# Designed miniproteins, single chains, continued (2): the designs that were tried, part 4

Each design is a single chain, and the fold is of that chain. pLDDT is the mean over its residues in the fold that is shown.

## One batch from the design tools (miniprotein)

Design m4104
Fold by ESMFold2-Fast:
Structure m4104 (fold): chain A 92 residues (1-92)
Amino acid sequence: MDEKILEALEELEKEGLISPKSLELYKKRLAGEISDEEFAIRWLQEVAGLSEEEARELVRNAENPTPRQKEIAEKIEKELREVLEKLRELVK
């Protein structure tokens, strides 16, 4: 399963559906090198362009986000949903 997920992620990067930075972070998460929390913080910094402080605050305030944090979270959830749907199509 994990090998097929990696192949699917590489295909998504080749098609331009995810960035090379996103692919690197997904690979690190699948390898168990980073936690889901660390993945989220790094993704927010490297892909979404947030500062470390903004990224950590968004993760910390997940249950009661500010309006700006809610908008960012909704955008991230949409992108992750699209990536997961494509992964499900590629991983049989």
Scores: mean pLDDT 70

Design m4105
Fold by ESMFold2-Fast:
Structure m4105 (fold): chain A 83 residues (1-83)
Amino acid sequence: LVEEVVERARELLGERPDHLQVLREAVELGEFFVKDPEQRRELAERLLEKAVELMEEDPNVSAEELEEALTEEISRFIAELKS
């Protein structure tokens, strides 16, 4: 899952090592909190979509800003699971 998401992000966003590393870490963090395989896949897809959206809206977005956005997305997803 992690490798698939990172490879797809590289295809869509290009070779941006710092941003790809942040996305990898976010997917791994999501897997730590989310146990269900289908929910893990949904979260990973949402994280990829968020990364693409943010970087398309602002090509100069920093890896730190991306990390903050992806951490927020994980928190929202977990909150939705508790509802």
Scores: mean pLDDT 81

Design m4106
Fold by ESMFold2-Fast:
Structure m4106 (fold): chain A 80 residues (1-80)
Amino acid sequence: MKEEIIEKIKKFTKELEELKDKLTKEGLDVDEQNKRLQELVDKFFSPLSVEELEELLKKAKELGEDEVARATLARLEEIK
């Protein structure tokens, strides 16, 4: 479980960075960039339970994945 969470964080971080690079390169406006980034975030977090999100937050902080930790915390605040 712990190792699976680490791999999920790494995959999400990579997908998020690739999407940001693509959106920046395409010269999309801020609203469209935010919309596409939010869609990726929603797709990643929507199947996760509160317990899985709390574990993901802990692991993201341990790995220094600040952006993933921030996104996970925001999702937890929305659900609670």
Scores: mean pLDDT 76

Design m4107
Fold by ESMFold2-Fast:
Structure m4107 (fold): chain A 113 residues (1-113)
Amino acid sequence: MSEEEIEEMRKKIAEILLKEKDEKVLENFTKFLQDFKKLAEGKDPNIVLDKETFISMLESYGIPKEVAEEIFEVLDKNKDGTVELGTILAVFEPLVESLEKLKEFLEEVKKEL
């Protein structure tokens, strides 16, 4: 996948997250990203997650089902119902550091809208 496609996905996900009114959802999402990065370290980047598994995983962190579904639709560019581990990691890599880093990225995207 190209860097441009990854950046486009990241921006679309930021637009989804900008609609959230509850800061706890952003905090929970940051924790999910950090835990997911650790879980994915040393794994085959071609491993796929299906839609149900992805949504269930995000819901387990307290992210609303509707938000998880919208994020999955962005990541599932091919509309085959699966997303590669490597794609998830590449899209979220710059956002995994902290809640503050995620908020900074959201403010940058908001200024471009």
Scores: mean pLDDT 80

Design m4108
Fold by ESMFold2-Fast:
Structure m4108 (fold): chain A 66 residues (1-66)
Amino acid sequence: MVQQAADELKARLSSARSLEEAVRAMQEFAKEHPDVSVEADVDGDTVTVTVTYGDDSASFTVRLDP
């Protein structure tokens, strides 16, 4: 379950072209999936995202740079 949520969010973030677009995608995802917790660490052009559902978590990294 958590891996599917992480994969969906990763796909949305991979299509983002800016940090603002990525943040909006994360906010929309969190609104659609209130049962999961989304944490994001932004470092320049790199966003590390952790999705948590109960005791399960999945993390991935997306680079947003032209």
Scores: mean pLDDT 75

Design m4109
Fold by ESMFold2-Fast:
Structure m4109 (fold): chain A 85 residues (1-85)
Amino acid sequence: GSVTVTGVFRHPLPDGTAVEATLSHGSPSVKTTVKRYGPLRRGERITVTLVIRNKSDLEKYGVSLTVRYEDGLVVEQADEVTVEL
């Protein structure tokens, strides 16, 4: 089976910042899905929808969506996460 995870991120960085959105959950052995977004304007949000194929992991672990800013100095977790099973 699969699940869809939707996250909303707020990014208070200047124009031209590129970001990666990654999905992780509480097992380090689970494959992380990466999407690249950019550039973003200062204070913009992004919404990320990712599909996870193994929903049994989500039943046991929390889910987070993380963005890493291209400057490499800031990592933020999603402000809002919705999981559809």
Scores: mean pLDDT 58

Design m4110
Fold by ESMFold2-Fast:
Structure m4110 (fold): chain A 74 residues (1-74)
Amino acid sequence: MLSEEELEAARRHLEGLLKKLASLGASEEELKEVREAGERFLRLAGDPSASEEELEKANEELVEKIKAALEKAL
């Protein structure tokens, strides 16, 4: 489980990623999907009841959304 400080750092990294995707031409819809997947991952990472399998699944979904945004932006 991530600490409060680690969660805040991870949120800042997510915002930085979204800004980079936007600069590459990602649409508002694609950015929203990445943000929603990232927020879900962070929520699970901060939840002491979340399983490792749930975290891995959320991470896989986030990576898939990032790849989709990059494919459309490039």
Scores: mean pLDDT 80

Design m4111
Fold by ESMFold2-Fast:
Structure m4111 (fold): chain A 85 residues (1-85)
Amino acid sequence: MVQEAIDLVKQRNYDKALALLEQLASTLSPGDSERVKNTIEMVKKEIKEGNYESALLYLKALEYDLAGDTLKSNDLIRKANELRR
């Protein structure tokens, strides 16, 4: 699902990307929900504001976080924050 959202953002299909992110948020377990939900909300915000490069970095961070690679996730979140207007 996260990779599909990345591909949709790269293809400029933002409405479909936002729909997939809402679907992803609805599948979260209570234990992981706060961190992952906050990252999803940041992606949605950046897409709506036209900051697509930042949105892609947050999506990649979410992909690594869900795969258990928190170090790469944190590095990508830092890079996304640096690109915010």
Scores: mean pLDDT 78

Design m4112
Fold by ESMFold2-Fast:
Order: structure tokens, then C-alpha cells, then sequence
Structure m4112 (fold): chain A 90 residues (1-90)
């Protein structure tokens, strides 16, 4: 499915940009990219790509842990909540 392949590519790109932002200490940029990952994960669930949606959920949890280590506890909690909400739909 062309739509699923596009979403998988966007997931990879936002994951890479979130990690670059974290490496630079830019927690706001990392959080923005993580929010895009959550949106992509929800669309993947709607399209039935549960395996990629699970990968996105794991990525959100990993980003949340890194945000917590950088002192953004509110951002971390927000991503953890989004990951839990998406996982419940899988």
C-alpha cells in the first residue's frame, strides 16, 4: 500500500530528526517530531499496519525516556500517555 509506505518513510524521518534534536539538547524540537510520530502511528493503526504502529509506540517510549533524562518530565509524560493510548488501539 503506497499510503502505508509513505507513512513508514515519514515515521523514519521524524524519528531521525527527533534523535538529532535530542543530541543537540533541543527538547522542544524533539517533542514536536515525537508528536508527528504519534499522529503517524494513529494513521497506521487505522490502515491496519499494527506491526509498524508498535514500532512507533516503542519509539515514542524511547524518546520519552530521553526527554526525562534531559529534564523535560512533562514532555516525557505526554509522550508516554500518547504511546499508551495508541497501544490500546492495537
Amino acid sequence: DEEIEKLRKELQEHGEEAQKALDAGDTEAALRHAEKIAEIAKKLVELGDFSTARIAVDALRGLAEQLRKLGDTEGAERLEKKAEEIEKKI
Scores: mean pLDDT 89

Design m4113
Fold by ESMFold2-Fast:
Structure m4113 (fold): chain A 87 residues (1-87)
Amino acid sequence: MKKLEEEIEEKLERAREIKDFLVNRPPSSPEELEEHKQYLKELKEIEEEMRRLYEETGDERAKEAAEEIRKLIEESEEVIEKMGRGE
């Protein structure tokens, strides 16, 4: 069983890796764009998991993690939108 701190850190690391992938490797094909959308969906799932963890434990670190992940989602959506529209 992982400690709450370790679980939160693991989820944040995963979210940051996904964001770095999405930002640094913009999609160059329709297939890659669909893959990027799936990664964005995964980020949203991690955010939801952190919010649920906060509701279960009251641990402020889970709340802070959810807020950070939301920011990563916004940055990732910006890149996907720009590439999808040719901007």
Scores: mean pLDDT 78

Design m4114
Fold by ESMFold2-Fast:
Structure m4114 (fold): chain A 67 residues (1-67)
Amino acid sequence: MSDEELIEQLAEKTGLSREDARRIVELAKAGKVDEVDRLLTRLYIEGKITPEQVREAVALLREAGLL
């Protein structure tokens, strides 16, 4: 899976913008797992992403070998 393909799938599964999805992928690639977790938690608290979408995002990143 390419970075662009991962960004697209993440945006589609979560409803996030491609810009937000790109930031998540970049943080995960940099090994900043804590920053990824913090960002997803913040988006969830703000009501921008559902708990199901958070689980899907984590699963997708894990399949890509980034978590």
Scores: mean pLDDT 82

Design m4115
Fold by ESMFold2-Fast:
Structure m4115 (fold): chain A 82 residues (1-82)
Amino acid sequence: MERIEELIKEMEEAFRNKDWEKLEEVARELEKIIKEKKDYKAGLRAQAVMMRLAMEAGDAKPLSDEEIEEMVEENLKKLEEE
């Protein structure tokens, strides 16, 4: 539980620092932990955080809850492809 929260924080920090190599590494670790623990809620939260950061970087308003839910469903399908 603490590790997932730490990884989400590291992901935000890497994104804000434009450290793309670190961002990719942290995202990979998050995916592994979420898959092993089947903690889909943590996975959905991490994806929502990434989308919010992408919107902020594009000077766009954050995604609505409905748009987040739609992306969540799409990403759940991708997680099942392994």
Scores: mean pLDDT 69

Design m4116
Fold by ESMFold2-Fast:
Structure m4116 (fold): chain A 115 residues (1-115)
Amino acid sequence: MTPEEVLDEFAEKAPSMSVEERKEEAVEIVRKYADAPAEVLTMIVSQIVSIMVREKVPTEAIKETVIEIAKVLKEKGVSKDVIKEVVDAALHVLLHRGVISKEEAEKLRKEIEKL
């Protein structure tokens, strides 16, 4: 399946999922595409976060999802530079949608850097 097809399926199923199921599915999608180019990974993670915001997933659960995504990418041997780009893309969506403050984004970046 293409990333676009997987993201479309996630968007369709997300309204019927629990918060934990949405988090688990989001992390699993990123795990499947961990070997993709940085541009594709940043697109996937940005779309996942956008879907979660649209579905009104609690901000803390979205933050936890971003942390787990970073952990999975590190486990899969993705470079620190690519992980940073992916995290920055996720944080950009949250900031642009007004879901987090700049201070919260910086705290989350520092937490992920300690992984």
Scores: mean pLDDT 86

Design m4117
Fold by ESMFold2-Fast:
Structure m4117 (fold): chain A 87 residues (1-87)
Amino acid sequence: ESNLMEEAKELLEKGTLEDLEKAKEIYVKLLNEYPDNEAIARNLFILAQRYEQMGLLDEAREIYELIVEKFPQTEVATEAQEELEKL
């Protein structure tokens, strides 16, 4: 629904460390503007999975914790909590 959401999704698909860092910045901005938008939580979950696949476990943990804190009682937060228990 915003050009920023589309840009961040393209960055996630490209999947370089630089692209993932840019995607994170966009999602943090969107989270401040739209704190109840669960689509942001799901995209943050994908970002965390990409960091985890790269072996960046501390970065992945940070994003999973952010999802649990900002979107409690959602399916995405439950999935993020399960991933945190594996790290």
Scores: mean pLDDT 83

Design m4118
Fold by ESMFold2-Fast:
Structure m4118 (fold): chain A 79 residues (1-79)
Amino acid sequence: GPGFEELEKETEEAQEEIKKYVLVEKNVEKAEEVVKEFEKKLEELKEKYGSKILGLEEFLEELLERVRKALEEAKKEAE
């Protein structure tokens, strides 16, 4: 595929890590680091490929929103 499947898998892995750090390990700072590294990775992909692959920028924004939402939901659950 055009790499979308690999990016979805990495997104699921990031969501799982975020939930583990917040809900199991009670380490919100580590979860925030996961989000920050994921954001950086997607920004690099957007810079390199965003103009070359149709729909990639919208797809990357959706993945980023999913990861950010996972952090927000996990933080709310930990309250």
Scores: mean pLDDT 82

Design m4119
Fold by ESMFold2-Fast:
Structure m4119 (fold): chain A 90 residues (1-90)
Amino acid sequence: AQAAFEAALASLSEEEAEELRELSKRIGEVAKEYAEALGYSPEEAEELGRKAEEAALFWAALEAARNGAKAAIERLEKELKELEELLKEA
């Protein structure tokens, strides 16, 4: 799994890989804010945000390897929008 993830990222251009990393980081930030809104401690919220960022990047990299960078970017944008909507309702 880890080796497949690393190979998937290595198959992307530097620009494509950076876009996936930036969107994944934003997902992690929104996930952290959502966890804080739900009453998790700052430490728990930070760990949840970090795990959300890692999971988003992992699945996006595999999506990019399978269906191209554009599909991976669209996937991350959709996940970010869904999390932002959850945060607004929290």
Scores: mean pLDDT 82

Design m4120
Fold by ESMFold2-Fast:
Structure m4120 (fold): chain A 98 residues (1-98)
Amino acid sequence: SVDELARALVTLLPISSSEARRLAEQLVLASLSDDPDVDGLSRDLVAASRGLLSATEARTVVLTLLSSELSVESVAAAILPAVNAAGVEDLRVAVARL
């Protein structure tokens, strides 16, 4: 759900709950679109990361998320390696705390 994705984003990125909800809604809408605004989403993700993600890294994350079914695990798996050095096990612990 959008709420579950927003909670995951708050855990993974230095953003507010309201920014996370907005980004989660945009990701869900893009996943349902035949012509998603990848450039717009990439810019939003760069801003949300507050310098943790480069423009290239953010684009890669967005493209990865849009190439598969959108889930809390897919969002965390795409973002966490780009933002910090935490492994998949640390990711599962973080997601379980949502």
Scores: mean pLDDT 70

Design m4121
Fold by ESMFold2-Fast:
Structure m4121 (fold): chain A 69 residues (1-69)
Amino acid sequence: SKRKKKEELIKEFEEEAKKLDEKIQALTKEIKETTDPKQREALLKQKHEYVDKINDKAFELARRLSELD
């Protein structure tokens, strides 16, 4: 059913978002522990890329859910 498909899509998104959030948390800790400016800049860029991925996945989820209506 469309309802079950929507539930599957939401669950998949939540699982992927959780994994990305765990990576963001690990990077946040590493950023706090690093003293090298070049390494810190690279870690901040990677953290922003993971945040962007979560946002992109959220927009794609919304689109896929609307296609099932």
Scores: mean pLDDT 87

Design m4122
Fold by ESMFold2-Fast:
Structure m4122 (fold): chain A 104 residues (1-104)
Amino acid sequence: SMKELFEQKLKELEELLSRGEVLELVDGKWVVKKETDPVKIILSLVDFARYMLVKLGAPEEVVLDFLVKQLKDYKEYLDKAIEELKKRNDLLGVKILEEVKKRL
């Protein structure tokens, strides 16, 4: 089912994050990469969240609940990530992180 697909994708991402790894889109493919910069971790999560919302049609609340859970320890870096998204004119990314920030 679509719900099981989303739950599986989020579980796989959670396991990667626990190992200090993120998903990065390279030449149209999602690649596993090690990342320790908290702002870059946040931005990679926003990129994958956008993919889930726009390309996979994931429910907004499922994606937001996952981001709130994963980003609770990154609260101090959210404003810096939001400013980076604003600089890129990424309005959807800004909206996602502003909503996450309100729920933290």
Scores: mean pLDDT 85

Design m4123
Fold by ESMFold2-Fast:
Structure m4123 (fold): chain A 85 residues (1-85)
Amino acid sequence: GIIEDAVAQAIETAKTLTKPEAIQAAVMACLSAEDTKSDAALAGSAGTLKELKKLYGAAAAQEALDKCSEEVSQEIVDKIKSLVS
């Protein structure tokens, strides 16, 4: 479905990025989710966070999530966390 496709695409994209680029990509997808309320943007942020955690560890994923939390509502952060689980 659209969410699963967006997660898969974000994971594949994150594999081609450096750690700081992947962190930025997760944050940008999170900002897009706040602006658009788009499930695809939420899934994009979640997929990037999953790959960040896998490639660079939990601290890198937490750094991206902390940056998202500064810019977006708790509702969006909670939705992203549920998709990362």
Scores: mean pLDDT 79

Design m4124
Fold by ESMFold2-Fast:
Structure m4124 (fold): chain A 94 residues (1-94)
Amino acid sequence: MKRKKVKVKLEVKREEDKESGELLVEVTIELENDPEAIKKGLELAKEVAKEVGLGVGLELEPDKAVITLAGHVSEEKAKKAEELAKELAEELEK
């Protein structure tokens, strides 16, 4: 379907936990408070979370929806999470 381009904001944060040696990865995806966009974004976010071992959350605000993927993972899974998050953002903008 050729749709009007929806603007998605993607932010990826990585913090090293010095005690465990794991990386805290947080992926934040901001999109319009639109039920169809939220449904698609959440489905894609759940697939990414399942593959890299992150938790998934959804926060609804009056002007936007925020999907968060977060957890402590290995460096290899952190890199994979970042790549998959970029792909997810591109799919949401289609």
Scores: mean pLDDT 75

Design m4125
Fold by ESMFold2-Fast:
Structure m4125 (fold): chain A 77 residues (1-77)
Amino acid sequence: MDEVIAELEALRERNADNPLVVSTLDSAIELVREGKLELAIGVVRLGIGVAKVVGDDDTAAVLAEAEELIQRLAEES
């Protein structure tokens, strides 16, 4: 869990100028800390959907990386 949170925080810091990444990851990190992994995945998937609708493939790729990190944690729990 702590390793996944650290990876999500690092991903957020690398994308600090991207408001959709920052807001999505801030919400997802809070949910991961609460053990609400399914909701965290849902929030990230919503962010990916928004990025795709506006044609922001780079943001969608960053959020897909976050989804994989949280999904891995959920499968190990």
Scores: mean pLDDT 84

Design m4126
Fold by ESMFold2-Fast:
Structure m4126 (fold): chain A 93 residues (1-93)
Amino acid sequence: MKVYTATVTVTAETEEAAREAAQAARDAILELNASGEVEVLSIEVEIREEEGKYVATVTFEAATKEGAELAARKAKEAALKVPGVLRVDVRVE
């Protein structure tokens, strides 16, 4: 069985905004897992400071490509609602 890895990268103006956006993204992914719409196998969150900005990376594994893409899209939508978020990028492989 193939596992699909998705990465949601959030760039924010403050550590608080990056942390809140990462939490919102993680919660959106876990909600899809709890509802049974997406089987999530793992999830991890990293936050780092980069040149006066904050970058949060949410990486998760899903059992299907459709599930990975759906969860990544919902995570991006949730993160973009957080004030102080400048950009959200998604990669699925």
Scores: mean pLDDT 86

Design m4127
Fold by ESMFold2-Fast:
Structure m4127 (fold): chain A 106 residues (1-106)
Amino acid sequence: SEEEIIEKALKSLIGPNTDLSKYEDRKKILEVAKKIFEGLEDPKSKDLFIAKILHPDKVISPGEAKKLVEELVKKSASEEDILSTTSPVEFAKKLAIYLANLRSKE
């Protein structure tokens, strides 16, 4: 399912024993994702990273990723919104929105 694919991708950031029902694991995913994102020097790489969070199973071009990020910046999600979310799909959506808004400030 889409949820299983997204959950597996989120778990790949910190390890196979990751449990999204645990606040500490959600916090660790957020911190790791932020660190990876901040380490990317190229705007295209940042856009692709955001797109990959939402669609880890899809091949997305840089142009498609840019358009996806342009739509995500119209929305808002705080770190608190992400950390209060236990659904893998909703967690990934909020994380992607949050990172898109960080990118728009650069």
Scores: mean pLDDT 85

Design m4128
Fold by ESMFold2-Fast:
Structure m4128 (fold): chain A 66 residues (1-66)
Amino acid sequence: MIGDVYTGTIVKVLSPTVFYVSFGDSVVKVELTEPQDLKVGDVVEIKVLDYDGVTRTYTAEFVKKL
């Protein structure tokens, strides 16, 4: 649900500020304002912000690394 916080795992890192997180049956794109030392396999908390029905992708805000 949009606005809820989920725990997910990083599945792809595109840049120091852009990565994809898998949570449940969904994958979300997370964009950071500042670079974070994150890698594939890291467990993170994310807040879902939006869903793009054209690309079938969620966008989420990074909350914290677990």
Scores: mean pLDDT 75

Design m4129
Fold by ESMFold2-Fast:
Structure m4129 (fold): chain A 56 residues (1-56)
Amino acid sequence: MMAEDKIRSYIKALGGEVVSIEQVGDLYEAKFVLNGNLYQAKFDSNAVPQSMVKID
């Protein structure tokens, strides 16, 4: 399963720029910049977003 590719596509579709993607257990944590703000989002192994938080 290419979850990282799906996550990158999702973030780019939002207009975001991926900073990092890290697998943490069964989840993926992505950090990205969207409209000048830094976000952290968690995705499952099917690239379904679980949470998204502005961390700035």
Scores: mean pLDDT 81

Design m4130
Fold by ESMFold2-Fast:
Structure m4130 (fold): chain A 95 residues (1-95)
Amino acid sequence: MVTPYDVLYKYDVALNLIPKEYQEEFRKKMSEVFKLIREGILTGDESKFEEAKKILDELYKELSPHLSEEGLKALKDFIDTFKDYIDQLLSDIKS
């Protein structure tokens, strides 16, 4: 089971491996993702979770050319873990 702590830990690891010039873009996009997740939880609107996943995919594509091999692995691990967490939230709402 993926926990919120797993997501937050991997977020911090990924952020610290992103070059300083791109960290603010990462934080801003992640703020949008967290807002969508909160709205999805509060309203039960599944489309909010799908929008959040789309932003995560776009973020990976936008940042990947600027990352080291270690940074790429950390970002991919973070995004995959967060998507798994989102899928768990969706399953809980449908139950």
Scores: mean pLDDT 85

Design m4131
Fold by ESMFold2-Fast:
Structure m4131 (fold): chain A 63 residues (1-63)
Amino acid sequence: AELDGVAADTAYEAMRKAPSLEEAFKAAKENAQKAGGVADDETAYGISRAALEGGFPAGAPPP
C-alpha cells in the first residue's frame, strides 16, 4: 500500500538525518506512528526497528 511505502521511506530519511542513533530511532518511531496510526509505543518501536534493519514486514516483540 502507498501508506506502507511512505511510512518506511519517512522512517529511513529521519534515521539518516538524525545526528545520533538514539535520536534517529526515536524520530523513526514517532514518524512511523504518525504515518501508520499505531496505538502503542511497542508497535511503533517494532515498525521503526524493522525499517532500520532493512524493511522487514514484521513487528519486533519488545519487553
Scores: mean pLDDT 52

Design m4132
Fold by ESMFold2-Fast:
Parts: C-alpha cells; sequence; structure tokens
Structure m4132 (fold): chain A 80 residues (1-80)
C-alpha cells in the first residue's frame, strides 16, 4: 500500500539520520535536512512500532530484513 511504502521511506530516513547525526558532513544538504527532520519528529519507540508493523504486514523474517528494505525504499525515493 502507499502507506506501507511511506512507512518504509520514513524508517529509511530515520536510519540514515542516525548515521548523519554522528557525522553531519556526510550526504547532500537536502538529504541531510530531510533525514534530521525525520529523526527529530520520530521517537525510537515510534520507529520500532513502524518496523514491527512492516515486518508483520510483509511477512519479513527479521528486523534486518526490514532495515534493508527500508534503506532500499529510501534510496529509490532519492533517485526519483
Amino acid sequence: SDELRADLVKIGLYLVAQVIRQNPALGPEEAVKAALATYEALSPEEVKALMERVKRELGLPSDSAVRQLALQAWSESMAG
């Protein structure tokens, strides 16, 4: 669903933001701003809930599978 795709992109942005927060010199300016805004808007508990929902709805075997799919969805959203 469109909501599930949006949730995956949001999880991907949050994961990217965690990396950028430790090293803000990484990434293009627009991607850095979007990632940091997502990090500030979401709590770790909310991200965990989104990951559990995605894992359940897609029948994924692990949290690592959700993270991989989320990062792929984010990457695809950045490419157009």
Scores: mean pLDDT 76

Design m4133
Fold by ESMFold2-Fast:
Structure m4133 (fold): chain A 85 residues (1-85)
Amino acid sequence: MPITVTLVLPDGSTATVTLTEQGDVYVGSATTDKGDQVTVRYIPSKKTLLASVTRADGSVRYYAAGNVTLSDGATFTLSPDLSVL
């Protein structure tokens, strides 16, 4: 069953993403209000949402929201994923 969520990135940009179940994870992609491409994965066993944002210049930024439960219509405020820094 698809689940639609809103993401708020640290730069204030937003994206509405529809997540679909693929095996043990939920995945989705969208374009932010600034035109950046976002790819999202939610891992229920870890209660963690991971996002990669590809900017127009080809640079990639990694963001996460930990200790979150996936629900339809939820809003997630993302932080930099310090595990990739």
Scores: mean pLDDT 80

Design m4134
Fold by ESMFold2-Fast:
Structure m4134 (fold): chain A 94 residues (1-94)
Amino acid sequence: SKVKEKLEEILKETDDEVVRKLIEAAYNKDLEAFKEQVEELEKILAEDPEKGMEMMIKAGEAMAELTLVKGKEAGREEEAKRAEELLPELKAEA
């Protein structure tokens, strides 16, 4: 849920259609759609290197932010599981 909320936030801040589609494909783990958008970005980079590089930076930043949010959420779940497993062993005296 938090990863999806972050995705929606990023997409609202992203005006480039190719960058938006790359981010969505990465989130959905759609390798075919991701590859298609990478090929489109490569064409833009060949024709307009400055625009292509700017788009690459935006896509990279967005993917990094999504990865951080996902990692933080996964880390919290692992910490919760560890606490639940440890509580019976500790037999915390009230």
Scores: mean pLDDT 74

Design m4135
Fold by ESMFold2-Fast:
Structure m4135 (fold): chain A 77 residues (1-77)
Amino acid sequence: MPSAEEVAEWFERQVEEVRKRREELAKEVGEEKAEEVLRILEEGARRVREAVAAGASAEEVIRLAQETIARAAEAVA
């Protein structure tokens, strides 16, 4: 099982990759939805990092990451 820190680092890397690919995402879903997805993911990454700092378990951090991904997916639907 990954640690809470490892999950947070993984999620932060995923968010950075989406940020780097913003123009590609905007071509698929449009600029407005691309901005909304990035906003949701960046907010989620901050919450994940805050949870790790507060001593959250890996399971709790995974749940926060999953919730953030689900919200981002809903934004493009």
Scores: mean pLDDT 84

Design m4136
Fold by ESMFold2-Fast:
Structure m4136 (fold): chain A 73 residues (1-73)
Amino acid sequence: DVNLVTRDVSSWSPEEIRKLTEETLKKLDEAIKKIENDESLSETMRLALRTVYLGAKTAVEIMTRGQLERLAA
């Protein structure tokens, strides 16, 4: 469910996009570190969760690149 999302390129500065991306990537990095240091998780579970979070991190990077390219055009 989407509560409030503005996708108008003219309303978003490159600084705002970068800041939101940095905050999101930082949270994902913290989640990965927590998984790697969690002794209660099996090796298989850690591998699976790490893969999911790494995929999410890649998706965020791709989305940010696309949005910044739109602003450059």
Scores: mean pLDDT 72

Design m4137
Fold by ESMFold2-Fast:
Structure m4137 (fold): chain A 90 residues (1-90)
Amino acid sequence: AARQAAVDEAAERMAERLKTELGLSDEAIEKVRQGFREAAQAPDLETARKAAASFVGGIALEEGKTLEQADKARRIAVEEMDWLAARLAA
């Protein structure tokens, strides 16, 4: 229960940042929430970071964002995955 709540909170934190800082559409925000939850199922943190960054950056590019904006999206995904890992470690 605690893990699922933490993953959902991290996904929402990421979604809010992507919406506020990059202006992703509501459709893209739903996709990045789901992709983050899937990435969080990875066996280790490094794999989770790479999966989240790759997926979120790809969605930003699909939305017509620049390479610089996609790089920012990847950074946001990595930061929120690190936040999730820290929260779960206690």
Scores: mean pLDDT 87

